Designed miniproteins, single chains, continued (2). Designs and how they scored, part 19

Each design is a single chain, and the fold is of that chain. pLDDT is the mean over its residues in the fold that is shown.

## One batch from the design tools (miniprotein)

Design m4633
Fold by ESMFold2-Fast:
Structure m4633 (fold): chain A 122 residues (1-122)
Amino acid sequence: MREEELRRKIRELMLEALDRLLSPENAAVSAPFRDEPDPELLPNYSAVVPNPVSLSSIRQAVESGEIRTVEELEARLRQMVENARKYYPEGSIYHELAERFEARARELLEELRRRVRELEES
């Protein structure tokens, strides 16, 4: 029971962090990564990126319990950033946005890890 309650609270904190990334204040760096790329706009995307990841798909994975830990959340966010770096050329606006997104995500993940540690000490 204690472990199940802790897992629920960690899930709530992860969803809160994702909602902050998706908020209007972070839209400038998060909006390109909110949904998977449109195949009609980027027909070669799946050839370059066989495992597409979006903030929406990450949020669904947290809600479903597929992502259970902050470490798993960080790994999935990292995969999304690496997908963008692989597809978009260096010097392009979306490559730069991926770098800026990663910096903001790391900041929010550090705060999330601190809050999770506080829960584990309770």
Scores: mean pLDDT 84

Design m4634
Fold by ESMFold2-Fast:
Structure m4634 (fold): chain A 74 residues (1-74)
Amino acid sequence: MISDEILEKAVELYKKGKTGFEIRKELNLTGVEASKLIGALTILKHNPDAEIDEIARVTGADKETIEKLKKLLK
């Protein structure tokens, strides 16, 4: 599970238009962590009403992480 502090920072960077590569580098995420987080963020940006279960299935991110991201993107 990714910490709330890292999720908040990632969302701020994403809202500022930072690339997935820049977010990964700044937060020292592993490739797997970055892939899950950026994948979920990208889906939510284009499909804000997407089901949490579907995002979890396609990205491999934890449901709890996706729920937190939805709140932070409001």
Scores: mean pLDDT 79

Design m4635
Fold by ESMFold2-Fast:
Structure m4635 (fold): chain A 102 residues (1-102)
Amino acid sequence: MLEEASLTLDEALERIAKDPEAAELVRQGIPVVREYIEAKKNNDQEKYDEYKRKLSELLTRAARENPAAARVLATIVSYIDSGDIEKAEELLKRAEEAVEKA
């Protein structure tokens, strides 16, 4: 097994659908990601900074415990930070579907 295999986004989503532990980490991230998107859309800097910190802490934990969950959550956060809100919302829906299958 490759100890540090970089997962593609599609591979990460497939792993989340098959791994209840990965699904739980993503499920914990979904509400925080939704609030982060809303803060970005509403230009609410205080909430944006608050949820960014919370997501950073979750991502640090996920990176140690489950690379698939970390990959998906980090990609959504990257889209939000880049202003690609439509891509962030699309990936969030795909992540929610993967969690429902687990």
Scores: mean pLDDT 80

Design m4636
Fold by ESMFold2-Fast:
Structure m4636 (fold): chain A 86 residues (1-86)
Amino acid sequence: VDELVEKALKVLEELTEEELEEIRERARERAEEVGRPTVNVADMVQVAAEEGKLELAIALVLKHLLEQGMSREEAIKLIKEELEKT
């Protein structure tokens, strides 16, 4: 779990706007398939997970939590707790 989160943090730090836009575009296609006109973070996470990019999926969740005003420490704790439950 800790190693996965550490890799996800590195992915988050190295994540480019081009990579974010690519995932967002794929997520938009998925959202359209289920009848939603807009993309949300859950769609982007699902696309990354389905492509086997688990570290990227976790990085996207961390990014979202930080953007919602959660501290880095709290975001990491929540992700670790969620991963330990599975």
Scores: mean pLDDT 75

Design m4637
Fold by ESMFold2-Fast:
Structure m4637 (fold): chain A 71 residues (1-71)
Amino acid sequence: MHDKLIKEFQELSDEAIALLEKLGKNDEAATLKRTTEYIIQQAEQTKDTDMLKDAIDVLKKKIAELKKELA
């Protein structure tokens, strides 16, 4: 279960980074990449499933907002 959440978080972060790059927000994309790596490391150490679920929800909302900016 936890490994699946880490993979989902990684996939969502990759999508958000790609959308930020399409919008020309390269500095924000670089910051998100570093933040994502940190969150994954913390999740692997703590096994905090709730933290991962919250981070996934935040990324889903951010992706929806970025898609609206592209439209």
Scores: mean pLDDT 81

Design m4638
Fold by ESMFold2-Fast:
Structure m4638 (fold): chain A 64 residues (1-64)
Amino acid sequence: MKEKFKEAMDYILELARAKVEGLTDEEIAERYGISKETLENRKKKADELWKEVEKEIMEFIRSL
């Protein structure tokens, strides 16, 4: 089950990266109405938050 869940997440991440690579940072910033620097800061914060969520999910699974 874990293997299949990881495979699905890897697929979603790859698809998301492919979509993001189709847009420039300037186009993404324009869409959100923010500066390029603000976009970079939000990307860092989102990645950090995702890593914390991943840790909590893994700890929950270990508790089963």
Scores: mean pLDDT 64

Design m4639
Fold by ESMFold2-Fast:
Structure m4639 (fold): chain A 82 residues (1-82)
Amino acid sequence: MPSALERLEEIRRRAEELLREAEADPSVPQEMVDALRAFVEGVDEAIALAEEVGEDHPLVKAATEQAERLLEHLEREYERLR
């Protein structure tokens, strides 16, 4: 079963791929690109937190669940722009 850290690393990978696509597309609003950059930075902070306090910590679990929901929302919004 995937650990919280494995989940966060997968979220980061997906978010980075989406950010690269959005940056390459001049029709995508700057606000969407900025939101994706902020999201990637937030995921990096969640990974750093997991390394500091352990992946089983309640704050890490909450951050992982929140990141999964936010990524799904950002992916859906990006699809609407295409």
Scores: mean pLDDT 84

Design m4640
Fold by ESMFold2-Fast:
Structure m4640 (fold): chain A 99 residues (1-99)
Amino acid sequence: MAPAEPRILIGAGIGALLPLAVLMALAKRNPAAIAGDRVLALVGSEDPEAEEVVAFAEAAKEFLEPLGAEVHIRVFEGASAADLAPGSPAFEAAVAEFL
């Protein structure tokens, strides 16, 4: 089934891994299903897993963007996962700019 409209997925820190993994799994089964989808991954540089999250998001971007999705990665220097939680000023500003 063709998607009725593109999906917009937003995740912070480790929370960004799930939407990226889901889109990669969908793209492997049906590349057309993710065309027009947009992902915003927010990462705090102070997170213990920041380098791993960025590396995964960059790999997902290289895989998904040729198939028609957009993957945006934003690294916030000096921020932790708590600073990028839903409802935080940084999260709300990044979401408003992305939408």
Scores: mean pLDDT 77

Design m4641
Fold by ESMFold2-Fast:
Structure m4641 (fold): chain A 95 residues (1-95)
Amino acid sequence: SRRSSLVRELQAIVSQLREIRDKLLAGTATDEELQLALELIDRAIRLARELGASEETIERLEEEKRNFEEAVKNKDYKAAAEHLDDIISILEEIL
């Protein structure tokens, strides 16, 4: 079904975001992987909307995306990993 396809795509994104989070914690994440994380977060937000996530949940995801972007910009990779973990947790609530 359409819903099953969206759920599978979101699960795949969550798995990729977990890998990038783990690399952030290990100090091995590349700039390309951090840009990929932002693209994956945007895709996850679109999928969350299609899956019927509340406006409040979408606003939380958008806020955590901004926090992640600022942490990356400041090269605060520990804070970036923490915000990415928060995004993953919110997405798992939708799944």
Scores: mean pLDDT 91

Design m4642
Fold by ESMFold2-Fast:
Structure m4642 (fold): chain A 90 residues (1-90)
Amino acid sequence: MNLEKFKKKIIEELKKIETKSPRVQYLKDALIDAINEAKSIDELIEKLEMFVDTLEQALKESTDPELQADLQKLIDKVRKIIEEAKKMKE
C-alpha cells in the first residue's frame, strides 16, 4: 500500500469515530490535519506518536467520564494505526 492510499484509509476510519464532545472532535480534526501533512511513513509515525502523547495528557487532565471514554477510544485507534504504519515499513 502506498502512503497516500494508507492516509486515505486511516482518515476514513477516523471520520467514522463519532463523539458527543466538541473537544474530542477538535482533537480528531487536528489529528486528520497532521496525517494529511505527513510526507513520509516515518513522519506519519512520528506525528501519530506525538499525538498519542497529547491525547494521553488530555485524558489525565479530564475528570469527565464521557470525555475520558471518547479520548481513550481515540488513543486506542491511533495506537492501532501506528502499528499498521510500522508494518508498512517492514
Scores: mean pLDDT 83

Design m4643
Fold by ESMFold2-Fast:
Structure m4643 (fold): chain A 78 residues (1-78)
Amino acid sequence: SGDSRARALHAAIAAIVNGGAAAHFSKETLTSRGSADGATAEITVKGGKVAEGTAEADGERYGVRIDLSTGKVEVRPI
């Protein structure tokens, strides 16, 4: 549903923010986790330009890709 997808994206953004905070201690490819509104996500930031991973909300799983240079967001069911 649109609600599950929106919550999955929110969790993915939380994971990216968590990863960004940890970037003070690491400049390599970083995998981070986040949660928001009952959804969870595990996201890997690659070369500081792309964030990719998976998110789950209400038993529905989504692949998430965010181009950090353009702001393009892709969320797809898996």
Scores: mean pLDDT 76

Design m4644
Fold by ESMFold2-Fast:
Structure m4644 (fold): chain A 64 residues (1-64)
Amino acid sequence: MVSREEMLAIAEAELPKFRELLPEVEKALEKESLTPSQKKYVEILLTSKSPEELVDRLLAALAE
């Protein structure tokens, strides 16, 4: 079970690197057949402005 604190630590470490790799990630995702749930997670990853927003939105999506 992943805690919010663990997710936040990962997001804080990875989000700046992820932002730099965003165009490559978008190209990779275009090749995959995404389910509605996967599309929602991708949107959260691409549109979140802070590590806190990313973690909170992912936790809300997982609770649905």
Scores: mean pLDDT 68

Design m4645
Fold by ESMFold2-Fast:
Parts: C-alpha cells; sequence; structure tokens
Structure m4645 (fold): chain A 85 residues (1-85)
C-alpha cells in the first residue's frame, strides 16, 4: 500500500538524516514526509514516483541534501499547478 511505502520511506529518510548529524536536513526530511503524506491524498501516483526515485537515489549514494531538494521542488510544482487550476 502507499501508506506502507510512505512509512518505510519516512523511516529511511529519518535514519539517513540521523547518520549525517544535520538538524537542518532532519527538519527538511520531516517536511518532505509531511508533504508526501498530504500529496498522497490527491495525487498518489506522484507520491509513489517521488518515493521510488528518491529511494533509488539513496541506493546510488546521492547526497541526502540533493534528494530532499529534488523532492521539495517536485511537490512545490504540484502545489503551483493545483493553485493555478
Amino acid sequence: SLEEKISDFSTRLRTEAENVSSPFLKQEAERLILDLEEVSKTDPELAEKIIEESSQQLDAGVPLSDILTDGHVRLGLHDIKRALS
């Protein structure tokens, strides 16, 4: 289920943020998690795609800061499109 995927991804992001010992990245990870939970209610396919691609980036060793930036940009574009619709 998407809820299970969000839960698993949230655990992974929190672990990665803890490993880099950055309070800023931990805060940004929590914000991304909340935004993913919200977008999953209106666009579950977008939420799943962000989780899948972000997980692949984590597996490939992409820095957490870059992954969080990409996720926030995608969610921001979704919100702008929705506001303009």
Scores: mean pLDDT 82

Design m4646
Fold by ESMFold2-Fast:
Order: structure tokens, then C-alpha cells, then sequence
Structure m4646 (fold): chain A 88 residues (1-88)
């Protein structure tokens, strides 16, 4: 659906932002955790505002994680996996 395609774009943008934070050598581990969590919050807010069913959000997140896992730092992977668990 059009909404699912929009959600995929939101998720991809958030993953890119989280990975850029994870890759920044000037940030402390604590700062990286805070910024990754803030980016994850954007996915939660967008899905909630657009009334996307949890099952659809989980499917999109699992698809994105499967496609991009090898390019993602553990901190980003763990954040997405935690969100998937929360929505199940």
C-alpha cells in the first residue's frame, strides 16, 4: 500500500541517521545511545499518527533489518530489535 511504502522510506531514513550517529567517532557511547533512541522515536511517532497496525510496522522493520543488517552497528540493530519486540 502507499502508506506501507511511506513507512519504508521513514524507516530507511531513520536507519541511515542512526548509523551515521553510530559511525561518528566524536560521540561518546552514551551520546550515541541517546541519539539512536531519539531517531527510533521518529518511527514510533510516525506509525502512531498514521494508525499503522503493529503487524505492518513489525514486517517493515524486519524487512529493513534483513536487507541492511550487515551495514548496521550492533547499537542500531539492538534498538530496532527492541522496537520489534515492543510492538509484538
Amino acid sequence: SHMEEQLREVVLRALKAMQEVADDPSLSEEQKRVFVEASLGIIRIWATVNKIPNEVVVAVLEEALAEHRDQLSPIVVEAIERLIAELR
Scores: mean pLDDT 86

Design m4647
Fold by ESMFold2-Fast:
Structure m4647 (fold): chain A 100 residues (1-100)
Amino acid sequence: MDEELIRLAEARLRGEQRFDDLELLRNSPPDAQLALAHLLQAEALLDVAATSDPATRARAIAGARRHLEEARRLMERVPPEQQALLEARIAELEERLAAA
């Protein structure tokens, strides 16, 4: 599951031409890479929620919340060098989730 989530994140970043994020994902240590993959999936679900019907929106928001919770859990294992960047991304996505 974890390897599949990372592969999905890489495929999405390539498709969207987000090469800086792709380089960050590939060069991150395993726990930071997995945390970032969860954050990218939460972002994807929030993007879906913004243009969806109420039922699909509710499911997407619930999914985004679960991915953010898992990313927060993984932060305890993330090296200090990556923590500040990932904490900023978590805060941004939590703000989007609260507004959704």
Scores: mean pLDDT 83

Design m4648
Fold by ESMFold2-Fast:
Structure m4648 (fold): chain A 87 residues (1-87)
Amino acid sequence: AMPSVQERADALVAALEAAKSPEEQLAIVRDEFERLVAEGASVEALLVMGIAAQEAAERNRDNPAVRAELLAILREALRLATRLLRE
């Protein structure tokens, strides 16, 4: 069975808190986003993903390259969620 949105959110937060570098945080967010897209994510899952990407970007303000990639994931998650809400 697929994990719940809450279980995935909790796992993502735990992974981000355990990450040792900005690059590890970016990889964690990117891998989860790619997994969500491949699985046909719900609006709720995409919004949770967007929030996680935004918070990770805020945490990495001092790393412009990682921040830009995290904000790109945030934008794509919001774009997909918006499209699903219109359909």
Scores: mean pLDDT 83

Design m4649
Fold by ESMFold2-Fast:
Structure m4649 (fold): chain A 71 residues (1-71)
Amino acid sequence: AKLSDERIAAAGEGARAGGSPAGAAADPDTQNRLGISGYGLLHPTASDAERAAASPEEVARGAAAAGRGGS
């Protein structure tokens, strides 16, 4: 999946939570199990589960950094 796909998935999760994405996405234990640490340790083409578990914070931060470089 691309950055936009990850952002859309994260935004959908937030919307589904009714503006309370912190319930699932902000749980650091869940993030560390599958998402952020596993994603970084394996490779950019991590498993579907790890990719889907990528935190909206990580995706948003990457998008912001990319936006700075992209005219």
Scores: mean pLDDT 45

Design m4650
Fold by ESMFold2-Fast:
Structure m4650 (fold): chain A 63 residues (1-63)
Amino acid sequence: DEEAIRRRFDELAARVRAGLAVLGERSDEEVRELLRQGARQAIAGKKSQGLPVDPALEAIAAR
């Protein structure tokens, strides 16, 4: 369910934002972009190893 995946992305972004509060203020867009970049790197690594990619991870990497 695409909506459930989006909610999970938002939850992860909120948790990362809370963690980054110790390192300084970050915008929600900055946190989401960091998550997208991390997800894209993880997907590339999994594909290079022939491992299956989690649909939730692909959704996080999307825009």
Scores: mean pLDDT 70

Design m4651
Fold by ESMFold2-Fast:
Structure m4651 (fold): chain A 71 residues (1-71)
Amino acid sequence: SLAEKFREEAREIVRRLVEKGYDPETAAALAFTAVSLRAVGLVVEGKITPEQAREMARAASEAADEEAKRL
């Protein structure tokens, strides 16, 4: 599903940023921002609805926070 894809993208960004020396909280915030901007791009391209983008952003936020708490 799109939500699962966005959750995994958020987790991957968090892992990569922490590997680069960012603290987990900052990594989570940056991951959420990156995935949210990607979702906005998909709405502009007509590939998803604004409501789907909101659901994906929420899923990404939750996944990023969960990954950050694990690290």
Scores: mean pLDDT 84

Design m4652
Fold by ESMFold2-Fast:
Structure m4652 (fold): chain A 80 residues (1-80)
Amino acid sequence: SPLEELIEYLEQVLEVMKTLDDPQAKEMALEALTRLIAEGSPEAQAIAREALARVEKARSKEEVLEVMEELLERLRELAE
């Protein structure tokens, strides 16, 4: 499904983000969330918009990774 493809994409993004510095990880997260908002279902878009607001306020890579990991879990629950 399109949602499963977006989940796979976000899983790959999260792994790459772990290798980046704080500003690069945040930039990558914002780009990934923008794509999810553009391509996701209304339910996925709502979850992604919540994550986007949290990432914009995040002060560290660890905060960004926490938001993205929580986003993935919520999307996996939506896909089941």
Scores: mean pLDDT 86

Design m4653
Fold by ESMFold2-Fast:
Structure m4653 (fold): chain A 84 residues (1-84)
Amino acid sequence: DPDGILRDHLLRLARGYERQGYTKIAEALRNLAENQTAEEAVAVAKAAIDEKYPDWETLIRLLIGELRLRGQDTSELEELLKKA
């Protein structure tokens, strides 16, 4: 189950970010794990930028890859990445 695998992966990432003090990224990742849409992925990207996460560009690129595999729109994530 690819959706179940992504959900588990996102929840594992959320625990990691929460332990590092990135609580907004962790919350957004938990929301994305339960609803795997472009809208929730954009919320993760915005949380990473807001919390000044040093590898935020890599995180956005990973989200773009996962959304593309699921046929979701990546245009807003790609626009956020270009503004870096």
Scores: mean pLDDT 83

Design m4654
Fold by ESMFold2-Fast:
Structure m4654 (fold): chain A 79 residues (1-79)
Amino acid sequence: PSQEELDLEVYQALVEIAYAIGKREAERYLSKGDFEKAKEVIEETKKIIDRIVENARKTLSPEQAAEVEKLGEEAKKEL
């Protein structure tokens, strides 16, 4: 694959990993009844996803950055 294709895959993987970790950690706090910590984890995860998307916009083509942004918005919506 080209470097541009690898960079796209890396950004998509970063969004998916951030989402998976954040969701699991938030669910762990919810299972303990710690709703405040669960909300903090969700908000921190959304900020991490936003930073990943922002970096993708700076390094990828507009079309590829849009794919990462779409994935990030879907991930944040599911949190």
Scores: mean pLDDT 86

Design m4655
Fold by ESMFold2-Fast:
Structure m4655 (fold): chain A 62 residues (1-62)
Amino acid sequence: MLTPEEAFELIKKQKPKKLPIPEGLEDLPVSALKGLIAEELNSENPNMEVIEALTYRIEELE
């Protein structure tokens, strides 16, 4: 049985594989995508779905 924290870590690890990236984000370089992840992580309430989508996109490009 997974705790909520363990479930979040598993979700991060699995990452969504086919999330649609908005057109503007598709045209951004990897450095800009990493900047967006940093902005989300430094926000008061980071959106994990956005972070996972951006992380997956970076891994796909690199």
Scores: mean pLDDT 62

Design m4656
Fold by ESMFold2-Fast:
Structure m4656 (fold): chain A 93 residues (1-93)
Amino acid sequence: IEKLKELIEELEEVEEKIKNSSFDSEEFKEALEKLEKVLTEAYKLIKDKEDQQKILEIAGEIQQAIKEKNKEKLLKAIEELKELIEKKIKELE
């Protein structure tokens, strides 16, 4: 549970950096690297196959948003990941 809560905090930091940086900035690159780490950790911590599949779908949406240079789509995918993790925290509490 505590590890999942830490991932929510990390995602909030990622969202802030993405909102306040350009696609060509170092800050944006650092945010994407942290986002990849969060996706990997969420996949490892969440053992339910259906939720693991949803994490992979969200990862695909993130990659597509980056290719399209679409911040709105990227932020939406991050929000979906946050909602999934929050749901898991509630199920474990």
Scores: mean pLDDT 82

Design m4657
Fold by ESMFold2-Fast:
Structure m4657 (fold): chain A 65 residues (1-65)
Amino acid sequence: GAAAEAAERARLSKLSKQQLIDEVIKLLRELGYSDSELEAARKILSKLTKQQLIDVALHLRKMLE
């Protein structure tokens, strides 16, 4: 729900960019992406801003719920 999303956004906002990249990679692995796909994703994610990484993490988490 909206309250859970707001709480998760607040948590992610406290993380560093590197911690956000690691969180996104973890979520992608849980979605079934291969190690080669995760390596390619890490390269793309390194070019994103912290705010873009937060949005990506929230979208991926919704796919797992």
Scores: mean pLDDT 83

Design m4658
Fold by ESMFold2-Fast:
Structure m4658 (fold): chain A 77 residues (1-77)
Amino acid sequence: MTPEQKELEEKLKELAEREFQAILDLKSKEERISQLRQLLEAIPRWIEAAEKAGLEEFAEYLRELGEELEQVIRELE
């Protein structure tokens, strides 16, 4: 893995964490569930893109994030 790929992985992880946190901070439970479901639907496409770019650590992070999203949605419902 190149230093550039590692830098990109870290930046993408930070962006994903920020997006997830922003959704959790929404006042409406219904809006939170809707946004979390939209994010969960996007995860497989992001994993494919990350794997194609050689960002294996980020792809693994996204798999874990997907599991976390499913759990959070279940707890909110």
Scores: mean pLDDT 79

Design m4659
Fold by ESMFold2-Fast:
Structure m4659 (fold): chain A 71 residues (1-71)
Amino acid sequence: MSIEEVVEELRKRGISDKDIAAFENVLRSIVDNKLTPEEARKVLDTLISRIKDPEHRKKMEEIRDKFIKSL
């Protein structure tokens, strides 16, 4: 899945632009080979843990897992 598809999916779920931008920056770091899949999972887990809405958190976890699986 592309970063643009991730951004659009998160936006459709009502996640804030600030949280979407933070998530997007981590995904771009993966694509730029600045993070390994293992490092990326840890960074995304930390980012998702800061999300207060449980439904938003669950959606971000689903997208994280799909993106990492596609690496």
Scores: mean pLDDT 79

Design m4660
Fold by ESMFold2-Fast:
Structure m4660 (fold): chain A 88 residues (1-88)
Amino acid sequence: LQAQIDTLQSQRSTAISNGDDSRVSSLNFQIGQLYYRQGNYETAATYFDIATKLAPTSVLLLRNLSIAYGKIGNYEKAEEYEAKADAL
């Protein structure tokens, strides 16, 4: 898992340098998913939040962010992002 995260972080640095916001969002989402699989829901929520800020109408990102906040026990934010996804 760490080797995969390291590879994605390197790719993300390149995407940031190139101004490719779409790719930066996608790479942050992929890094967040790897942390989620490790059970590190707080770090996963952080990466999903950054990805969502770059793609605020993505139902997939909003739902994953909601689920991650629910796993942390932050039910207010979980409900907020679920409602945003449902409204789209």
Scores: mean pLDDT 82

Design m4661
Fold by ESMFold2-Fast:
Structure m4661 (fold): chain A 58 residues (1-58)
Amino acid sequence: SPEEVRELFLKIMEEKAPKMKAEVKSHPDWSYIELFSFLSDSIAEAFEKALEEAKKRE
């Protein structure tokens, strides 16, 4: 369900946020585009994982 996907996504993002923050801090030389790409990919991965997990529960 959309609500289950939302809850799973938020949980995954909370677990992933410290690692994302550390990765960004370890790459101060990244361009604005590289930073955006990393953040976008990280968010997309979390969303796909939430969708897969929700589908397995249905």
Scores: mean pLDDT 82

Design m4662
Fold by ESMFold2-Fast:
Structure m4662 (fold): chain A 102 residues (1-102)
Amino acid sequence: MDAALRDAQSEGSAAGTVATAAAAEALDVDGIKAATAELLRELGVDEAAERVLAARTLEDLAAIANELIARADATGDLRWARAAGIVAGMLGQVAVAEARRA
């Protein structure tokens, strides 16, 4: 698992290397983000997956969830509503992980 996780984090070249070093201190949060991004990619919302992986704060994650809700409302496409639900669930898990780390 460790080698596979490292390989996945390295696919972004220089940006991936910097992100890997930064994420080393927050593996639980990084794992939650990676799992959430994979679910978003399965829905075909790769742009949202990239934003989730780049997000570092609860505010960033909340902004992504709100944007996905707004897109669902604008398009009537339940795929965006499902994506928003996935990100909102992740937001709760990240908040719990951060509270336990403090």
Scores: mean pLDDT 68

Design m4663
Fold by ESMFold2-Fast:
Structure m4663 (fold): chain A 94 residues (1-94)
Amino acid sequence: SAAARQRQAQEELARLRELADQAIELLRQGGSDEEIKRLVEQAAEAAKRAIQLDPALAPEAISIMAQLTGAVAVGGSEEVAKHADELLQELEAL
């Protein structure tokens, strides 16, 4: 049902927010590149699912991913920052 798809889209958006917050906290703690990269990948996947379930959520999902990408650019390695930027570009192309 449309209502079920909207609920699932909101659940994916909430998951995106939680994963982004976890990645930013891990950056602050000096966590490993591998762990941060994994959280960024999971956040991007949640963002993609939210957009696919409800395209109206694209601006909000992209905004959250842009904030995460900005945090990674400041606090992460060049490798993780590049990976986050590539994932953001893929979402913006949807």
Scores: mean pLDDT 90

Design m4664
Fold by ESMFold2-Fast:
Structure m4664 (fold): chain A 70 residues (1-70)
Amino acid sequence: MIEEELKKYLEDAREGSTSELSKKFYEEIAEEFIRLKKEGYPDEEAEKIILEKREEELLKLRKEVVEKKK
């Protein structure tokens, strides 16, 4: 489930980092969600679009968060 995968990325990053980088990333995701909903996309499709577009960015952010922990 796309919602579950997005939630997992957010939870992993929150647990792994309190950095400003992660904070800004979550804010951008929230803004994109709101934008897609205003355009008439249902929640499920909006989450799918965000996950697909930001899959690489999410993976990169998770890698950076892990490195910053050290």
Scores: mean pLDDT 63

Design m4665
Fold by ESMFold2-Fast:
Structure m4665 (fold): chain A 71 residues (1-71)
Amino acid sequence: SALEAAEKAREIMRKAGVPEGVEAADRFIENLKKGDLEGARQALVEAARIAHRAGVPEAVKYFGDALRELE
C-alpha cells in the first residue's frame, strides 16, 4: 500500500538523519488520513525530492512506490 511504502521510506530517512524527509512523509500520512489526496500527493513528491537531494536511493524508491500506489 502507499501508506506501507511511505512508512518504510520515513524510517529510512530517520535512520539516515534527514528530518525534513521524515516531516514530508508525516505530511503525506496526515493528508492521506484526512482524505486530502492532492495534498498527500504533493507531500509525497516533496518527500521523494528531499530523499533524492539527500542521496538516499532506498527512500526515493519507496516514496516512488507510494506515489504510484496513490495514482
Scores: mean pLDDT 86

Design m4666
Fold by ESMFold2-Fast:
Structure m4666 (fold): chain A 72 residues (1-72)
Amino acid sequence: ATAVSGREFQQVLGRVVSVSPEVESVRPGDVLTLTGSSGATAEATLREDGTVEVTVTLGDDTYHTVLPAEPS
């Protein structure tokens, strides 16, 4: 997977249009599946340190990033 910044991740995914499961049911170590307005699908894993590890797939391309839980 190609490593990308959080900004590049947003460009690849676009706007999040669906999330499964619902955010309220997520715990550290759980995986969420997100669908973006670009047609990309992302898998997001909430980590124990509060960061979110995300893998985004758009067509044959796969991108990896880690997003902070809090705005910097």
Scores: mean pLDDT 69

Design m4667
Fold by ESMFold2-Fast:
Structure m4667 (fold): chain A 65 residues (1-65)
Amino acid sequence: HHMEKLREEGIKKHVETFGVSKEEAELADLLGIDIGTYRDFLLRSKNLTPEEQEELNKILEERKK
């Protein structure tokens, strides 16, 4: 309960402070990395293998449920 609220607040702060979208902040959290590190990786390399994309879609579908 409290941890979920702190997580949501953290995501909101990152969106406002670093100028990232809510979806980007959620993706970084889902991957278990800092949003700054995630943005750096996105800028350096946008190559995701089909296997990695399938894994990410699976996680997103589970989170929706």
Scores: mean pLDDT 59

